# Designed miniproteins, single chains, continued (4): the designs that were tried, part 37

Each design is a single chain, and the fold is of that chain. pLDDT is the mean over its residues in the fold that is shown.

## One batch from the design tools (miniprotein)

Design m13256
Fold by ESMFold2-Fast:
Structure m13256 (fold): chain A 91 residues (1-91)
Amino acid sequence: MAERKAEFLAILRQMLDGSDRLSDEEKERFLALAREVITDEALENTPPEKLAEAVFEVILASRGESDEVLRLNLRSVMALASQGIIFKRLP
């Protein structure tokens, strides 16, 4: 689990760093929220790369929202990932 969590966070950081739409402050904020909400069940039932992609899309869609709203949206992603449900819809 620790290895999969580290892989997820590394992939998410790379996706955030690849975005010209986010400030360094926003990137660190989003990484902190992702680290807080990630579950072992999500990592067991969804590959780290697909989980990072889903989290990244939700971050972009919820950009400008409060930490409480972002945390709620990210927890919804974790619940779906825990059931093995893959986000198939791209924005």
Scores: mean pLDDT 78

Design m13257
Fold by ESMFold2-Fast:
Structure m13257 (fold): chain A 63 residues (1-63)
Amino acid sequence: KQELLALPGKDLLLRVRGVGPALAEKLSKEFTGQQLLSATGDDLTKVQGVGQATADKIVAGLS
C-alpha cells in the first residue's frame, strides 16, 4: 500500500505499552493507522484475542 497508507499501523501499536509484536501484527491486519487512531476500545475488542484491558491500553496509548 505505497501511496494509500502513509503510516504503518503496526508501528503505532508497538508504541503502546503492553502490546507485543504478535498482537501488533494481528491488529494491523484489521486496522490501518488512521483507523487505529479513531478506534474505540469496543472496536478493538471485536478482534479475536483482544481483551478489554488491551483495547483500553491501545486507545489510551495512541495520540
Scores: mean pLDDT 69

Design m13258
Fold by ESMFold2-Fast:
Structure m13258 (fold): chain A 88 residues (1-88)
Amino acid sequence: MIEEAEELLRKAEEALRKGDLEEALRYAQKAVDILRKLDPDNPHVLQAMGHLSLAEEALKNGDFDTAREHLRKALEHARKAIEELRKR
């Protein structure tokens, strides 16, 4: 499960680097959904979920700069959640 979340997170990070914001959002949402099921009360998981919601709204409004910023923050929090889960 955690290895699957990490692979999805890597794909989201690659999509973001390539400017594929919708693809980055889809992979990030899948990764965070797995992390939420593993550790639903993790503050980094909750922060990632919040940033993904804001990124989705920004994409729907055509605000690509705001979407990119929130995707970056969501991916950062998702990575911290993975690191915490691996330490336990």
Scores: mean pLDDT 87

Design m13259
Fold by ESMFold2-Fast:
Structure m13259 (fold): chain A 65 residues (1-65)
Amino acid sequence: MIKHLVIYGSDEKITEDLEKAAQFAEENPDVRVIVTVVSTELSEKVKEAIKRAEQAGAQVNVSIS
């Protein structure tokens, strides 16, 4: 099964949503979790949150708009 999540908004919202995606990936190892982050620029805080989500088993793609 594949679950695709689209995350956008402020750095704080993106960080919170990435943490939720990481928890979901940890709880559902049989589900391929794909996260698309939509942002104009990636802050260090968001980059760290992406790294944590990837460590939890999520695949993270970035769309700059």
Scores: mean pLDDT 80

Design m13260
Fold by ESMFold2-Fast:
Structure m13260 (fold): chain A 91 residues (1-91)
Amino acid sequence: SADELMARIEELVARLKEALKAGDIATAKALLDEIEDLIDRLLAVDPSQENLDRLLALYMELLKVAPKDVEIITRLIGLILRLIGAQLDLE
């Protein structure tokens, strides 16, 4: 289950990165809604430190694509903080 959730999150993060680069805010918000739900599910199934490290790295890369929407920036930062918190609980 965790591997399937990781694969789906990675696919959606790639699509999110392209939407952010294109300035497609509506698509980016819809993708964030789905990614947030999948991360909640992943955290509920005790993900490995490797899974959390990979997601954190992907989200840090998304911040390099400067969105023009405060909601998107706030949501990306919120997800990064949740992933860092989960990783610290495992260490």
Scores: mean pLDDT 76

Design m13261
Fold by ESMFold2-Fast:
Structure m13261 (fold): chain A 89 residues (1-89)
Amino acid sequence: GVDAALSTYEALQAAIDEARRKENELRQKLVEAEKNGASPETIEKLREQYEKARKELEDLERAYQSMRPGIEAARAARDAVEALKKALE
């Protein structure tokens, strides 16, 4: 139903926000490690973690964008039904 779709979309929004925070944190750690002359092994590990986080974020954003038109339509339909229900009471 509409509520299940909206719940999934909101969960995707939260997951994207979390993934974006993680990506940003790892990017900052990578920049700081390079600036402070960290070992090549430390830099490579951070780079791998950053790339993984970036790919996870990209996948979540793709899923979110694919749902957006349907969710906007579902929200509009729900609001229209609620307005009609109130008008008929």
Scores: mean pLDDT 80

Design m13262
Fold by ESMFold2-Fast:
Structure m13262 (fold): chain A 60 residues (1-60)
Amino acid sequence: DVKQQIAKLVQEKLGLSPEQAEGVANAFVSVGDDKEALRVVARALGVPFEKLLEALKPFL
């Protein structure tokens, strides 16, 4: 279950809440590796974009 794996990694690596981590997983499976869309997600969560990309690296 790739979506749950993404949510878990993002929660562990970035300290996001389960709800925030699920939001990131939903966005990522919807847009793939669209870096512009991921940048918007990082900004909305107050997380550095580079940290978000690093956490998602196994899925890129």
Scores: mean pLDDT 77

Design m13263
Fold by ESMFold2-Fast:
Structure m13263 (fold): chain A 62 residues (1-62)
Amino acid sequence: MEEKIKRIVEYLKTEGGASDETAEAIRAMLESGTEGAKEGAVALAYTLSEELGKKVKKLVEE
């Protein structure tokens, strides 16, 4: 339902080359709406690559 979450997930699948499993995990974390879950989503993106982590962080914190 959140457009920003959809955008992040699509970004990870296209630009980031993330698996559907990883992208869905990040979606679930962002949909929970807590600060800790958002931090977890950013941390998971950093596990994929530094560049992906930075972009996800920018999208969720700015």
Scores: mean pLDDT 74

Design m13264
Fold by ESMFold2-Fast:
Structure m13264 (fold): chain A 72 residues (1-72)
Amino acid sequence: YEGKTVLVVDEDIKRAFATMAELIEQGAKKILAAFNEEQAKEKAKVADVLVANDPSSPILKAALEERPDLEV
């Protein structure tokens, strides 16, 4: 994820932070988190990659509605 802005979408704040820590270990330097659909839509505008623990999540769907071109 070097040079990319990663958006973690998860309604569980603790799980989101655990995922962010894993992404930092993998070289991600710009990480955003969204815990609801409104945050996901807004932050998707500046994201390059989406990371979701649940592919059926309404939060992930909200991000993809705003930016259907995003890598998941």
Scores: mean pLDDT 77

Design m13265
Fold by ESMFold2-Fast:
Structure m13265 (fold): chain A 87 residues (1-87)
Amino acid sequence: SAAAIAEEALAEIERIVAETKERLAELVRQGASVEELRAVVDEGFRRIAEITRRTRDHLSEEDVRRILELMAELSRFHQRAVREIEA
């Protein structure tokens, strides 16, 4: 069903966001560059875009809003990680 496809897509996107945040935190601990953080977050957004594109016909407006909220959360986490490296 559309709902089952949307549920799996959201679960996968939440997994990508969590994995990307963990990778960003690890890179901060390792003293990585701002460029390396950008590459990791861009890959996360690319993966989210692919899932969203593949499942678009099964996503409700609420599902799309949730995806945008998750992307905003990842963007804020990335901004904090950049500030920690620049400190």
Scores: mean pLDDT 90

Design m13266
Fold by ESMFold2-Fast:
Structure m13266 (fold): chain A 70 residues (1-70)
Amino acid sequence: SVEEKIKKVKEEINKIREELQKTFADYDAKLAAGADPEAVRKELTADYKKQYDRINKLIEERVKLEKELE
């Protein structure tokens, strides 16, 4: 059903948000501990871009599904 698809999309968005929060917190902790800022920045930027693209597609899918609700 459309409702089940919306639920799955919301769950995927939530998972990505949790992973992104953990990634940011981990990189912040590494920077505070004296890790190389350029190395951390490159890794964080790559991870963020991948997750951001994923979440944007899921948000668009969610909006379409919500418009199709009975």
Scores: mean pLDDT 79

Design m13267
Fold by ESMFold2-Fast:
Structure m13267 (fold): chain A 96 residues (1-96)
Amino acid sequence: RVEELLREAEERRGPLAERLYAALRERYPDMSEKQQQMALILSVELAEVGEEYGLSEEELLALLEGLADGSADPAALEAAKKLEERVEEKKRKLEE
């Protein structure tokens, strides 16, 4: 449920996720309520991945901006999963 995902996102919301979400809201003031909710969820997921894999705030923000501009669809969550998989693949390549 979206409400449960939002509560989990608020609880898991670290400093990086807060900065990413705030920047998205500032850059896209016309986001619908649904888009804002999706942006929060994605900010938390991407921030956790970014912190673990050493992605910069700027890199994560650029990815979230692309997702927020698209739509608040399941595709946005799928893109977040793809980001996690790609970061994991890059880490594996570095480690061989």
Scores: mean pLDDT 65

Design m13268
Fold by ESMFold2-Fast:
Structure m13268 (fold): chain A 70 residues (1-70)
Amino acid sequence: MSPEQQKEVNLSLIIQELADDARRQGASSEEIKEMAFELVDLYFSNIDSPVSETVKKLKQKYEELKEKLK
């Protein structure tokens, strides 16, 4: 798998986990979309970074967004 494909797969998995967590907390579809867009924006801001660094930043952002759901 290419580095670009690895980044996209990790982004998709993180968005899916966030969406599932948000849905369990009763978040609306619009709230889930807003959170997903934050992850997508972070991904594009780090497109030229190594896969490991991009994944690390995406996971950190996911944890921040997940804490917001508490």
Scores: mean pLDDT 74

Design m13269
Fold by ESMFold2-Fast:
Structure m13269 (fold): chain A 100 residues (1-100)
Amino acid sequence: FLEEAEERLEEARSMSPEEQLKVIEEILSEAFEKKVSEEELLELVKKIAEYVKEIAPSLSPEQRERLAYLLEKAADVAKSMGYEESAKILEETAKYIKEI
């Protein structure tokens, strides 16, 4: 799963911002549906945080707000699963995007 998620993020680099947001949402949704381990989710959210920081400066303000909201919702799901470290990274990444 993690390798496939990484490949999808890399492919999305050449896509539109709208498709990039969709890929991030789909990867996170799939991880939660599959109930991946805390270790796998932590590695995934670290990669997503790096990817998001790279693309965020090229996004419109509206797209950044939507991405931040998506990450905040994902953090809430991670917290509900007891994955506190993953949730913290998602929340910090969302805050970073809002402050650009």
Scores: mean pLDDT 82

Design m13270
Fold by ESMFold2-Fast:
Structure m13270 (fold): chain A 74 residues (1-74)
Amino acid sequence: SHEEKERAQREMVGLLGRLETAAFVRKASAEELAALAAETRARIDRLAQEHDFPESGVAALLATVDAIVRRAAA
């Protein structure tokens, strides 16, 4: 349903927020951040497949994961 899709989208955004908190607030190690990023990508991909999210939207979220990891490594 549309409501389930909106809930899934909020969950995806929440996953990005958790990754940002780990990277910039908690200052997680490179190994921990890499593991969290991999888990975040896998969960986003699963939610996107289950709820038929457009590829462009999913690509933007995954690009955000990559950007967080790159900025944290700098």
Scores: mean pLDDT 85

Design m13271
Fold by ESMFold2-Fast:
Structure m13271 (fold): chain A 77 residues (1-77)
Amino acid sequence: AKEAGEKAKKILEETADKVGLPEYRFAGDVLAEHAKAGNFKGAAEAARTLSDIARQEGLNEVAKAFEEAAKILEEAA
């Protein structure tokens, strides 16, 4: 269960490296911290919201990473 946050973090770290936007590593850290606190539902909802925002800004790879992170966090809830 706590590993779900670490998987979400890894997806965002790998995507941050691919797109050259290191600030998304911090977003992954925040989601992992909420998951460690047991807030899997809140973390998943935040990830879906961030996916929608990234898509609106044309950051499709980032949007996909947040969507995948949300699915992992939802499965852990």
Scores: mean pLDDT 80

Design m13272
Fold by ESMFold2-Fast:
Structure m13272 (fold): chain A 79 residues (1-79)
Amino acid sequence: KKEENEKLAEEAGKYYTEQLSKLSDEKQEELYKLALEAEKEEPETSKLLAEGIKAAKEGNLEEAEKYFKEAVLKALEKA
């Protein structure tokens, strides 16, 4: 199931990066703040989500995809 999880995480990472790039800067900032709040309960995946949103806001889409992929992989391993 490792290959299935990796493919799903890669697809999700691209999807999230694409969707974020279509949002306004204000909406991206809102999501970033929500991810920071989520770090209180699940710091591991939430930290990766926050870093991904930050990278997308800075226009670093490759880095954003990488962080979102790692976050999804971590979530799948916990499920």
Scores: mean pLDDT 78

Design m13273
Fold by ESMFold2-Fast:
Structure m13273 (fold): chain A 88 residues (1-88)
Amino acid sequence: EKEEELLKLFEKHYGIKTLEEAKAYIDRVLQEAREAGVPDELIERLRQAWKEGKGEEVIQAINELETLVDVKRALDLIKEYTEKLGEK
């Protein structure tokens, strides 16, 4: 079954053993990516990979989105710090 292959990858990469937990994980990744202002095209890539049951592409898309969220949060922190120092 396609869902079993996807679940094996989630267990291997994230320690997630249930489809319910995998869906919750994806929902969190999608929400955090949207809140961080990640481009819709990249967010849609994860949705499409999940819908198609392409486990490896799902894992790659999650890793890409999580990396972009981390970078965006770091850039926002740098911006706040820079504005605080450069404001006149």
Scores: mean pLDDT 78

Design m13274
Fold by ESMFold2-Fast:
Structure m13274 (fold): chain A 90 residues (1-90)
Amino acid sequence: MEEEIQKLLEEIKKLNKKTIEKIKAAKSREELLAIRKNWSEEYQKLKAKLEELIEKANDKKLADEVFELLQKIEEEVKKTIDEVEDQLLA
């Protein structure tokens, strides 16, 4: 259980890092939208698997810690997209 949760968190962190790098390298609004769509699809799949494992663990402290981390990841991606979109529109 804990090992599987840790592996999913590492995959989510790796996806986030790769996605942030791609967002910063985006040269067009079309490219940015494609990156956002791909991230959303991959992230939601990993998040769904993680939520299933957390529900099975029935550990409120673990759930709170994981959801706080996921919120920070989602906010970082959104902020980076907004910043790059503003630059492309300028």
Scores: mean pLDDT 83

Design m13275
Fold by ESMFold2-Fast:
Structure m13275 (fold): chain A 85 residues (1-85)
Amino acid sequence: LQKEIAEIQEKIAKSDKDSVDYAKYLVELANLYDKMGNYDEARKYAQEALDIAHRLSEDPDLQVQMDAGVIAVGASSLLTSIKSS
């Protein structure tokens, strides 16, 4: 898990902020923190990914809109499942 988190953080650092790839990596990072029981971090990253996906859903590029929809569903589902801590 620690190695996986480090790899995802490196990908996030190399990705453009508010891009589809950036949001995808935030969802992956949130899932890793959820698996570790770190629900506060999981929620923060899932919420950030959802906010980015909502902005990307207004993009005129249909592929970006479709990817944003998938990210929004994933992030929203994770947020609903995360315990309040």
Scores: mean pLDDT 80

Design m13276
Fold by ESMFold2-Fast:
Structure m13276 (fold): chain A 87 residues (1-87)
Amino acid sequence: SEKKEFLEAAKEHEETAKAEAEKVAASGIPKAKEQYAKMKPEEQKEFKEKLKELAEELRKLAEFAKKEGFDNLAEAFEIMAKAAEEA
């Protein structure tokens, strides 16, 4: 199941997840803003709505990770959710 696959991946990434998320956010936010600036107004609205949906899903993953005892992975998902909101 996807949940089992997630838990196995979480165990592998727990120790590095937060630092990795911070690096991905640092590079991802500028790239997303650059893409956004090149879009038409209708596409910009769809892009922002998609990013809001991604942020909500990432926060659900963060809550799940925290309940399973993966605190660094939970923080990593929260960092990525905030990055999606800033983009």
Scores: mean pLDDT 80

Design m13277
Fold by ESMFold2-Fast:
Structure m13277 (fold): chain A 99 residues (1-99)
Amino acid sequence: DPEAEAARARYRELEEKYRNKVVLTPEEALALLEAWLERLRAEGILEVLSEEVDAEGTVTLTLLLTTPDGKKIEVEVVITPENVVRIRFSPESLAVLLS
């Protein structure tokens, strides 16, 4: 799959570029996260349902993960301009992950 290969190549390039950094800047962390998510999306494991940026620069991603057994898990990732990453699962999605 050319799209999946391109996404894997982009992720690998950014991962190698930032591999030796002890701390990533917010922009570097976001770029690496976006490349990783795009790789998973192209491979059919992750789907981005929505992406929202508020007036303060907070990024909210709603993601759908497909587990190896075909279960669907919805997860919210919130990235603040203050370099805080928060991951939220619904109680139902958390139960699927822990089972």
Scores: mean pLDDT 69

Design m13278
Fold by ESMFold2-Fast:
Structure m13278 (fold): chain A 95 residues (1-95)
Amino acid sequence: SEDREKATKLLEEELLKLAKTDDPSKIKPEHVKKAMALYDIELSDEEAKEAAKLFKEKGAEATLDFIIEKTGLSYKDLSYRFNLGVKALEEAVLA
């Protein structure tokens, strides 16, 4: 699915950007929480820890599947929310 591939890429790129690394093993729960805030999704400390573990062990696709299970959102919803979050940050910097 193109929606799955796009959502997976957006999440992976944002997590690596926030962690300032190209190494997925360096992703921490704090990076997951910051990334999910961009999607207007609040994760508990336990959920953020599990998401970071899944990312390190199984990659961005498994992490997305976990987020979808917890939120009930689709891959398309996640991509839409990401784009809205990026726009909101850009507009806030210009204000």
Scores: mean pLDDT 85

Design m13279
Fold by ESMFold2-Fast:
Structure m13279 (fold): chain A 87 residues (1-87)
Amino acid sequence: MRKGWVLLFAEVDGKVKVAADDVEIGPNVAQTLREKVEELVKELIEKYGKPGKFIAALFDEQGNLIARARGEVGEDGKVGELEITLY
């Protein structure tokens, strides 16, 4: 499987917060991004508090953008439905 990075940007209490991690890109790119977004949102909640809306981007190891996700975090801290775009 190929290596990549996920960057997630969200606003928490009027400030932009960023979470990032490396990822193994599986055959289902959308599922890979969804799973990593759920992990990074949990990390942001633990460190900074609950974000509302967020955007995430999946890059390959060369830095090419291969997918994007938009979504919102519910009151329970869980990621809602994701709008995923593949490039």
Scores: mean pLDDT 83

Design m13280
Fold by ESMFold2-Fast:
Structure m13280 (fold): chain A 94 residues (1-94)
Amino acid sequence: SAERLRRRRELAREIADTLLESTTISLMRKNGVSEEDIEAVRRIFAELRRLSRDPDPAAQARAQRLANGLSRLHDLLVRGEEVEKIRELIRELL
């Protein structure tokens, strides 16, 4: 049962990560964010996935910082904040 629980948690995380990226990109387009800034955010999600697989504590700490930043970005997008505030956060995360 431990292996099945591990596989279920891994699958649930992958689904959640995919939905978060897709939802974030859709909200960015709805809020008038440029395709250049959307591609920058896609690169941030890719870097988060890469770091999350690295067992190094420094990589895990950076992954946590990127995850927190993406969560903040999602909150700004859901609230319909000004495009310039969204762009400032994206620049902070790069």
Scores: mean pLDDT 81

Design m13281
Fold by ESMFold2-Fast:
Structure m13281 (fold): chain A 89 residues (1-89)
Amino acid sequence: APPLSPEERELLRRLEELGLKIQKEYSEELTIEGAGLAGELMARVEGFPHVEYFGEAGRKMAEAAINNTPEELEKGRKISEEVRALKEA
């Protein structure tokens, strides 16, 4: 696993706090930009290549959830599987 710097560890901790706060206070509001930023930050913290891909994947998954059609949800599921496969590779 890539080493976490003290700064990256603090950013991860703050991201976790922010995620819990957003879930509690904004449970009815999913931000596409927030999902993209979270994806990019997680990719950077984990040391994954193609940070922009993880940001775009986050945005697309959020869009699928917001649109909530069978076609969009299936699109989001496939992207989620691709992200999982990349993390395991």
Scores: mean pLDDT 63

Design m13282
Fold by ESMFold2-Fast:
Structure m13282 (fold): chain A 85 residues (1-85)
Amino acid sequence: SAREGALKPLNDISEPAKQIAIDLLKEGKSEEEALKEAYDYIENQVKKLLEEKHLSQLSADYILEKSKKEVEEAVKKEVEKIAKE
């Protein structure tokens, strides 16, 4: 299915992107810089898969939206954790 076909690339992209953002925050980088680097990673991975014809444009758009949202939520949680500790 279209959903099943998008879930694996979504996870394969979103998990490293979250880790990039979290690592940058732990190093004392700004939330803006952490999000920028994670977004750049997501966009580059999606572009590569689209160029290799492993994704449709609709699946690519879905992965971009969902991966960026997951990174935003992970960054928010990490910032809240740092502020409390």
Scores: mean pLDDT 80

Design m13283
Fold by ESMFold2-Fast:
Structure m13283 (fold): chain A 59 residues (1-59)
Amino acid sequence: PALSPEQRAKLKALVRELAARHPELSPAERRAIAAEVGVSVGTLTAALHELTASGELDL
């Protein structure tokens, strides 16, 4: 259930862009990112947690 490197790169770019404009990602923004990356919201949430914990994303 891991993201591909391409999906991870796309996710990081989309989240970084939104986080730069908003302090917090809304549920609607999370759903939009999940759809764009091609994963479930649950998979996106797990990936965001892992990327934040590893320091690859700063939210």
Scores: mean pLDDT 72

Design m13284
Fold by ESMFold2-Fast:
Structure m13284 (fold): chain A 75 residues (1-75)
Amino acid sequence: LQAVIEALRNDILSRTRDILATAASREEKLAQMQALIQNALQQAQQYMQSLSPEDARRLEQAVMAAIAEAVALIN
């Protein structure tokens, strides 16, 4: 579980930094960020299907925290 949490967190933050590094407009960056968040939640949901309710909650909390951190970076 911890390895999955770290992999998802690193993926979210890495992709956020890539978006920030582009020369795209603010509107385009926000659209890309929206897609990133949706994809991250979809991936988390897929993993949660095979986890216990307790582990699923831990994964969800970690992903939500990573998303909050990513949103703070783009603002």
Scores: mean pLDDT 78

Design m13285
Fold by ESMFold2-Fast:
Structure m13285 (fold): chain A 67 residues (1-67)
Amino acid sequence: SAKVEELAAYLVEKYGLSREEAERLARLAVSHPKEEAGDVLGVALITRHGVSNEDAREAGEYVYELV
């Protein structure tokens, strides 16, 4: 979907994730309700990719606007 592609591109550019991992996380986030999508993405970025709490919050805001 267009939302998955847009979010995956964002994750690659901003956090240096591989395309495969970015697409996987984008699909996961977009499959959740809008209210939960940011939290789901943020937790995965922090726990699996070592992203800071601040950067994960920004990613959550991005996905909230996207979905």
Scores: mean pLDDT 83

Design m13286
Fold by ESMFold2-Fast:
Structure m13286 (fold): chain A 92 residues (1-92)
Amino acid sequence: MAEDEEIRRRAEKLVNMNDEEILKYSKELRQKIKEKADYREVLLDAIGLVLARIGKSPEEIAETLRRARSLPVDEQIELLKKLVKEAGLFEG
């Protein structure tokens, strides 16, 4: 229950971000990666941010994040890569 509420709040926050807030949050995510913070939480936030940028609703983002949270880190990374390509944010 508490975990579902957390995921919903994350999805809503990401959808409401403007370009300046997205840039600031992207810098924070990069810093967390450098500090070897919980990789799963950083990946979930990155996945949610990409989904928000391609126009997914808070409900769709929350559902994707719930599924992604159950995945191994390697599968979360592959999901993020696929979404980034789909969003056109980084051509790989």
Scores: mean pLDDT 73

Design m13287
Fold by ESMFold2-Fast:
Structure m13287 (fold): chain A 65 residues (1-65)
Amino acid sequence: SINKFPLPGEVIGDLAALRLIMEAGMEPPGEQIKRFQKLAGLEETGKLTREVHLALEKYYGKPLP
């Protein structure tokens, strides 16, 4: 469920867009990555680090491609 985590709708929408971009084999914008990193308590590098991938997979409950 998209409401699995208690987040504001805007944040959920941004995270859904990040997931769709990554599943399409595209690199998300660094600003969106930084927003997710801030939410997940990670360092705001704006890069798709292994920590970002793991956090996204845990957040959505399924592996990324």
Scores: mean pLDDT 64

Design m13288
Fold by ESMFold2-Fast:
Structure m13288 (fold): chain A 90 residues (1-90)
Amino acid sequence: SPDDEQARAVLDGILEQAAAQLEAAGRTDLAERVRRFLEDLRSSSLSVQQQLDRAIELLDEVAREVEDSDPDLARELRNQRDLLQQLRDS
């Protein structure tokens, strides 16, 4: 549906932005994890809701891993997670 296509586009954009921010912060390991996850989602048969749920979990994990070294980045990743949560709950 058009709503599903829009949700997938927003999800893709948020994960690409998160990966770019992680790479800029020197966390190439986490940026690669996010990009690999996005590639896996693109080739999956998962529903939009399942894709959103998994992306929310990934952003929570990544935010926790950077919290001690870069709290501003962790906050930005959590803001991105909250946007995905709002999209899921719509």
Scores: mean pLDDT 87

Design m13289
Fold by ESMFold2-Fast:
Structure m13289 (fold): chain A 73 residues (1-73)
Amino acid sequence: DIRRLGSQVGRRGSSVINSRSTGQYTPTVPNITDSPRDIRNTLLSIGNSLRGLGDDGMSQQTFRMSRLVLDSL
């Protein structure tokens, strides 16, 4: 299923960021009961990484992934 493929890709992307940083930001798949707070924390860490990577085309890719996660909820 496409949705499961997308969540796997998103998880791998987050793992790469985690490995590059210090490995503390392990993204937890947000559940229905999980508050938007968990999503915000994930977006915040991604946004912080984007500041280091730069505001180029990469930021758009990350925003699209974040939107996919939100829409998947």
Scores: mean pLDDT 53

Design m13290
Fold by ESMFold2-Fast:
Structure m13290 (fold): chain A 78 residues (1-78)
Amino acid sequence: AARARAALAALRARLEAIARKYGAEDLAWEDLPPEARAAISAAVAEALAAAGLAPPAEDAKTEEELLAALRPLHEAAL
């Protein structure tokens, strides 16, 4: 639990930094610049790896897929 909680906290900080850089938090996933989407996908993969979880098989193409990729990390943080 502690490792997953630390990874989730680090991911949140990284997502906030990406949102500030690209204005990403105010945009729908499909409207995000490719660079912002790539940065978010990389941050998610790094957080999963830091928690000892398998990375998603493919990059998220929708917001729903991104949330699904984060589910194992949230469950491990409980």
Scores: mean pLDDT 70

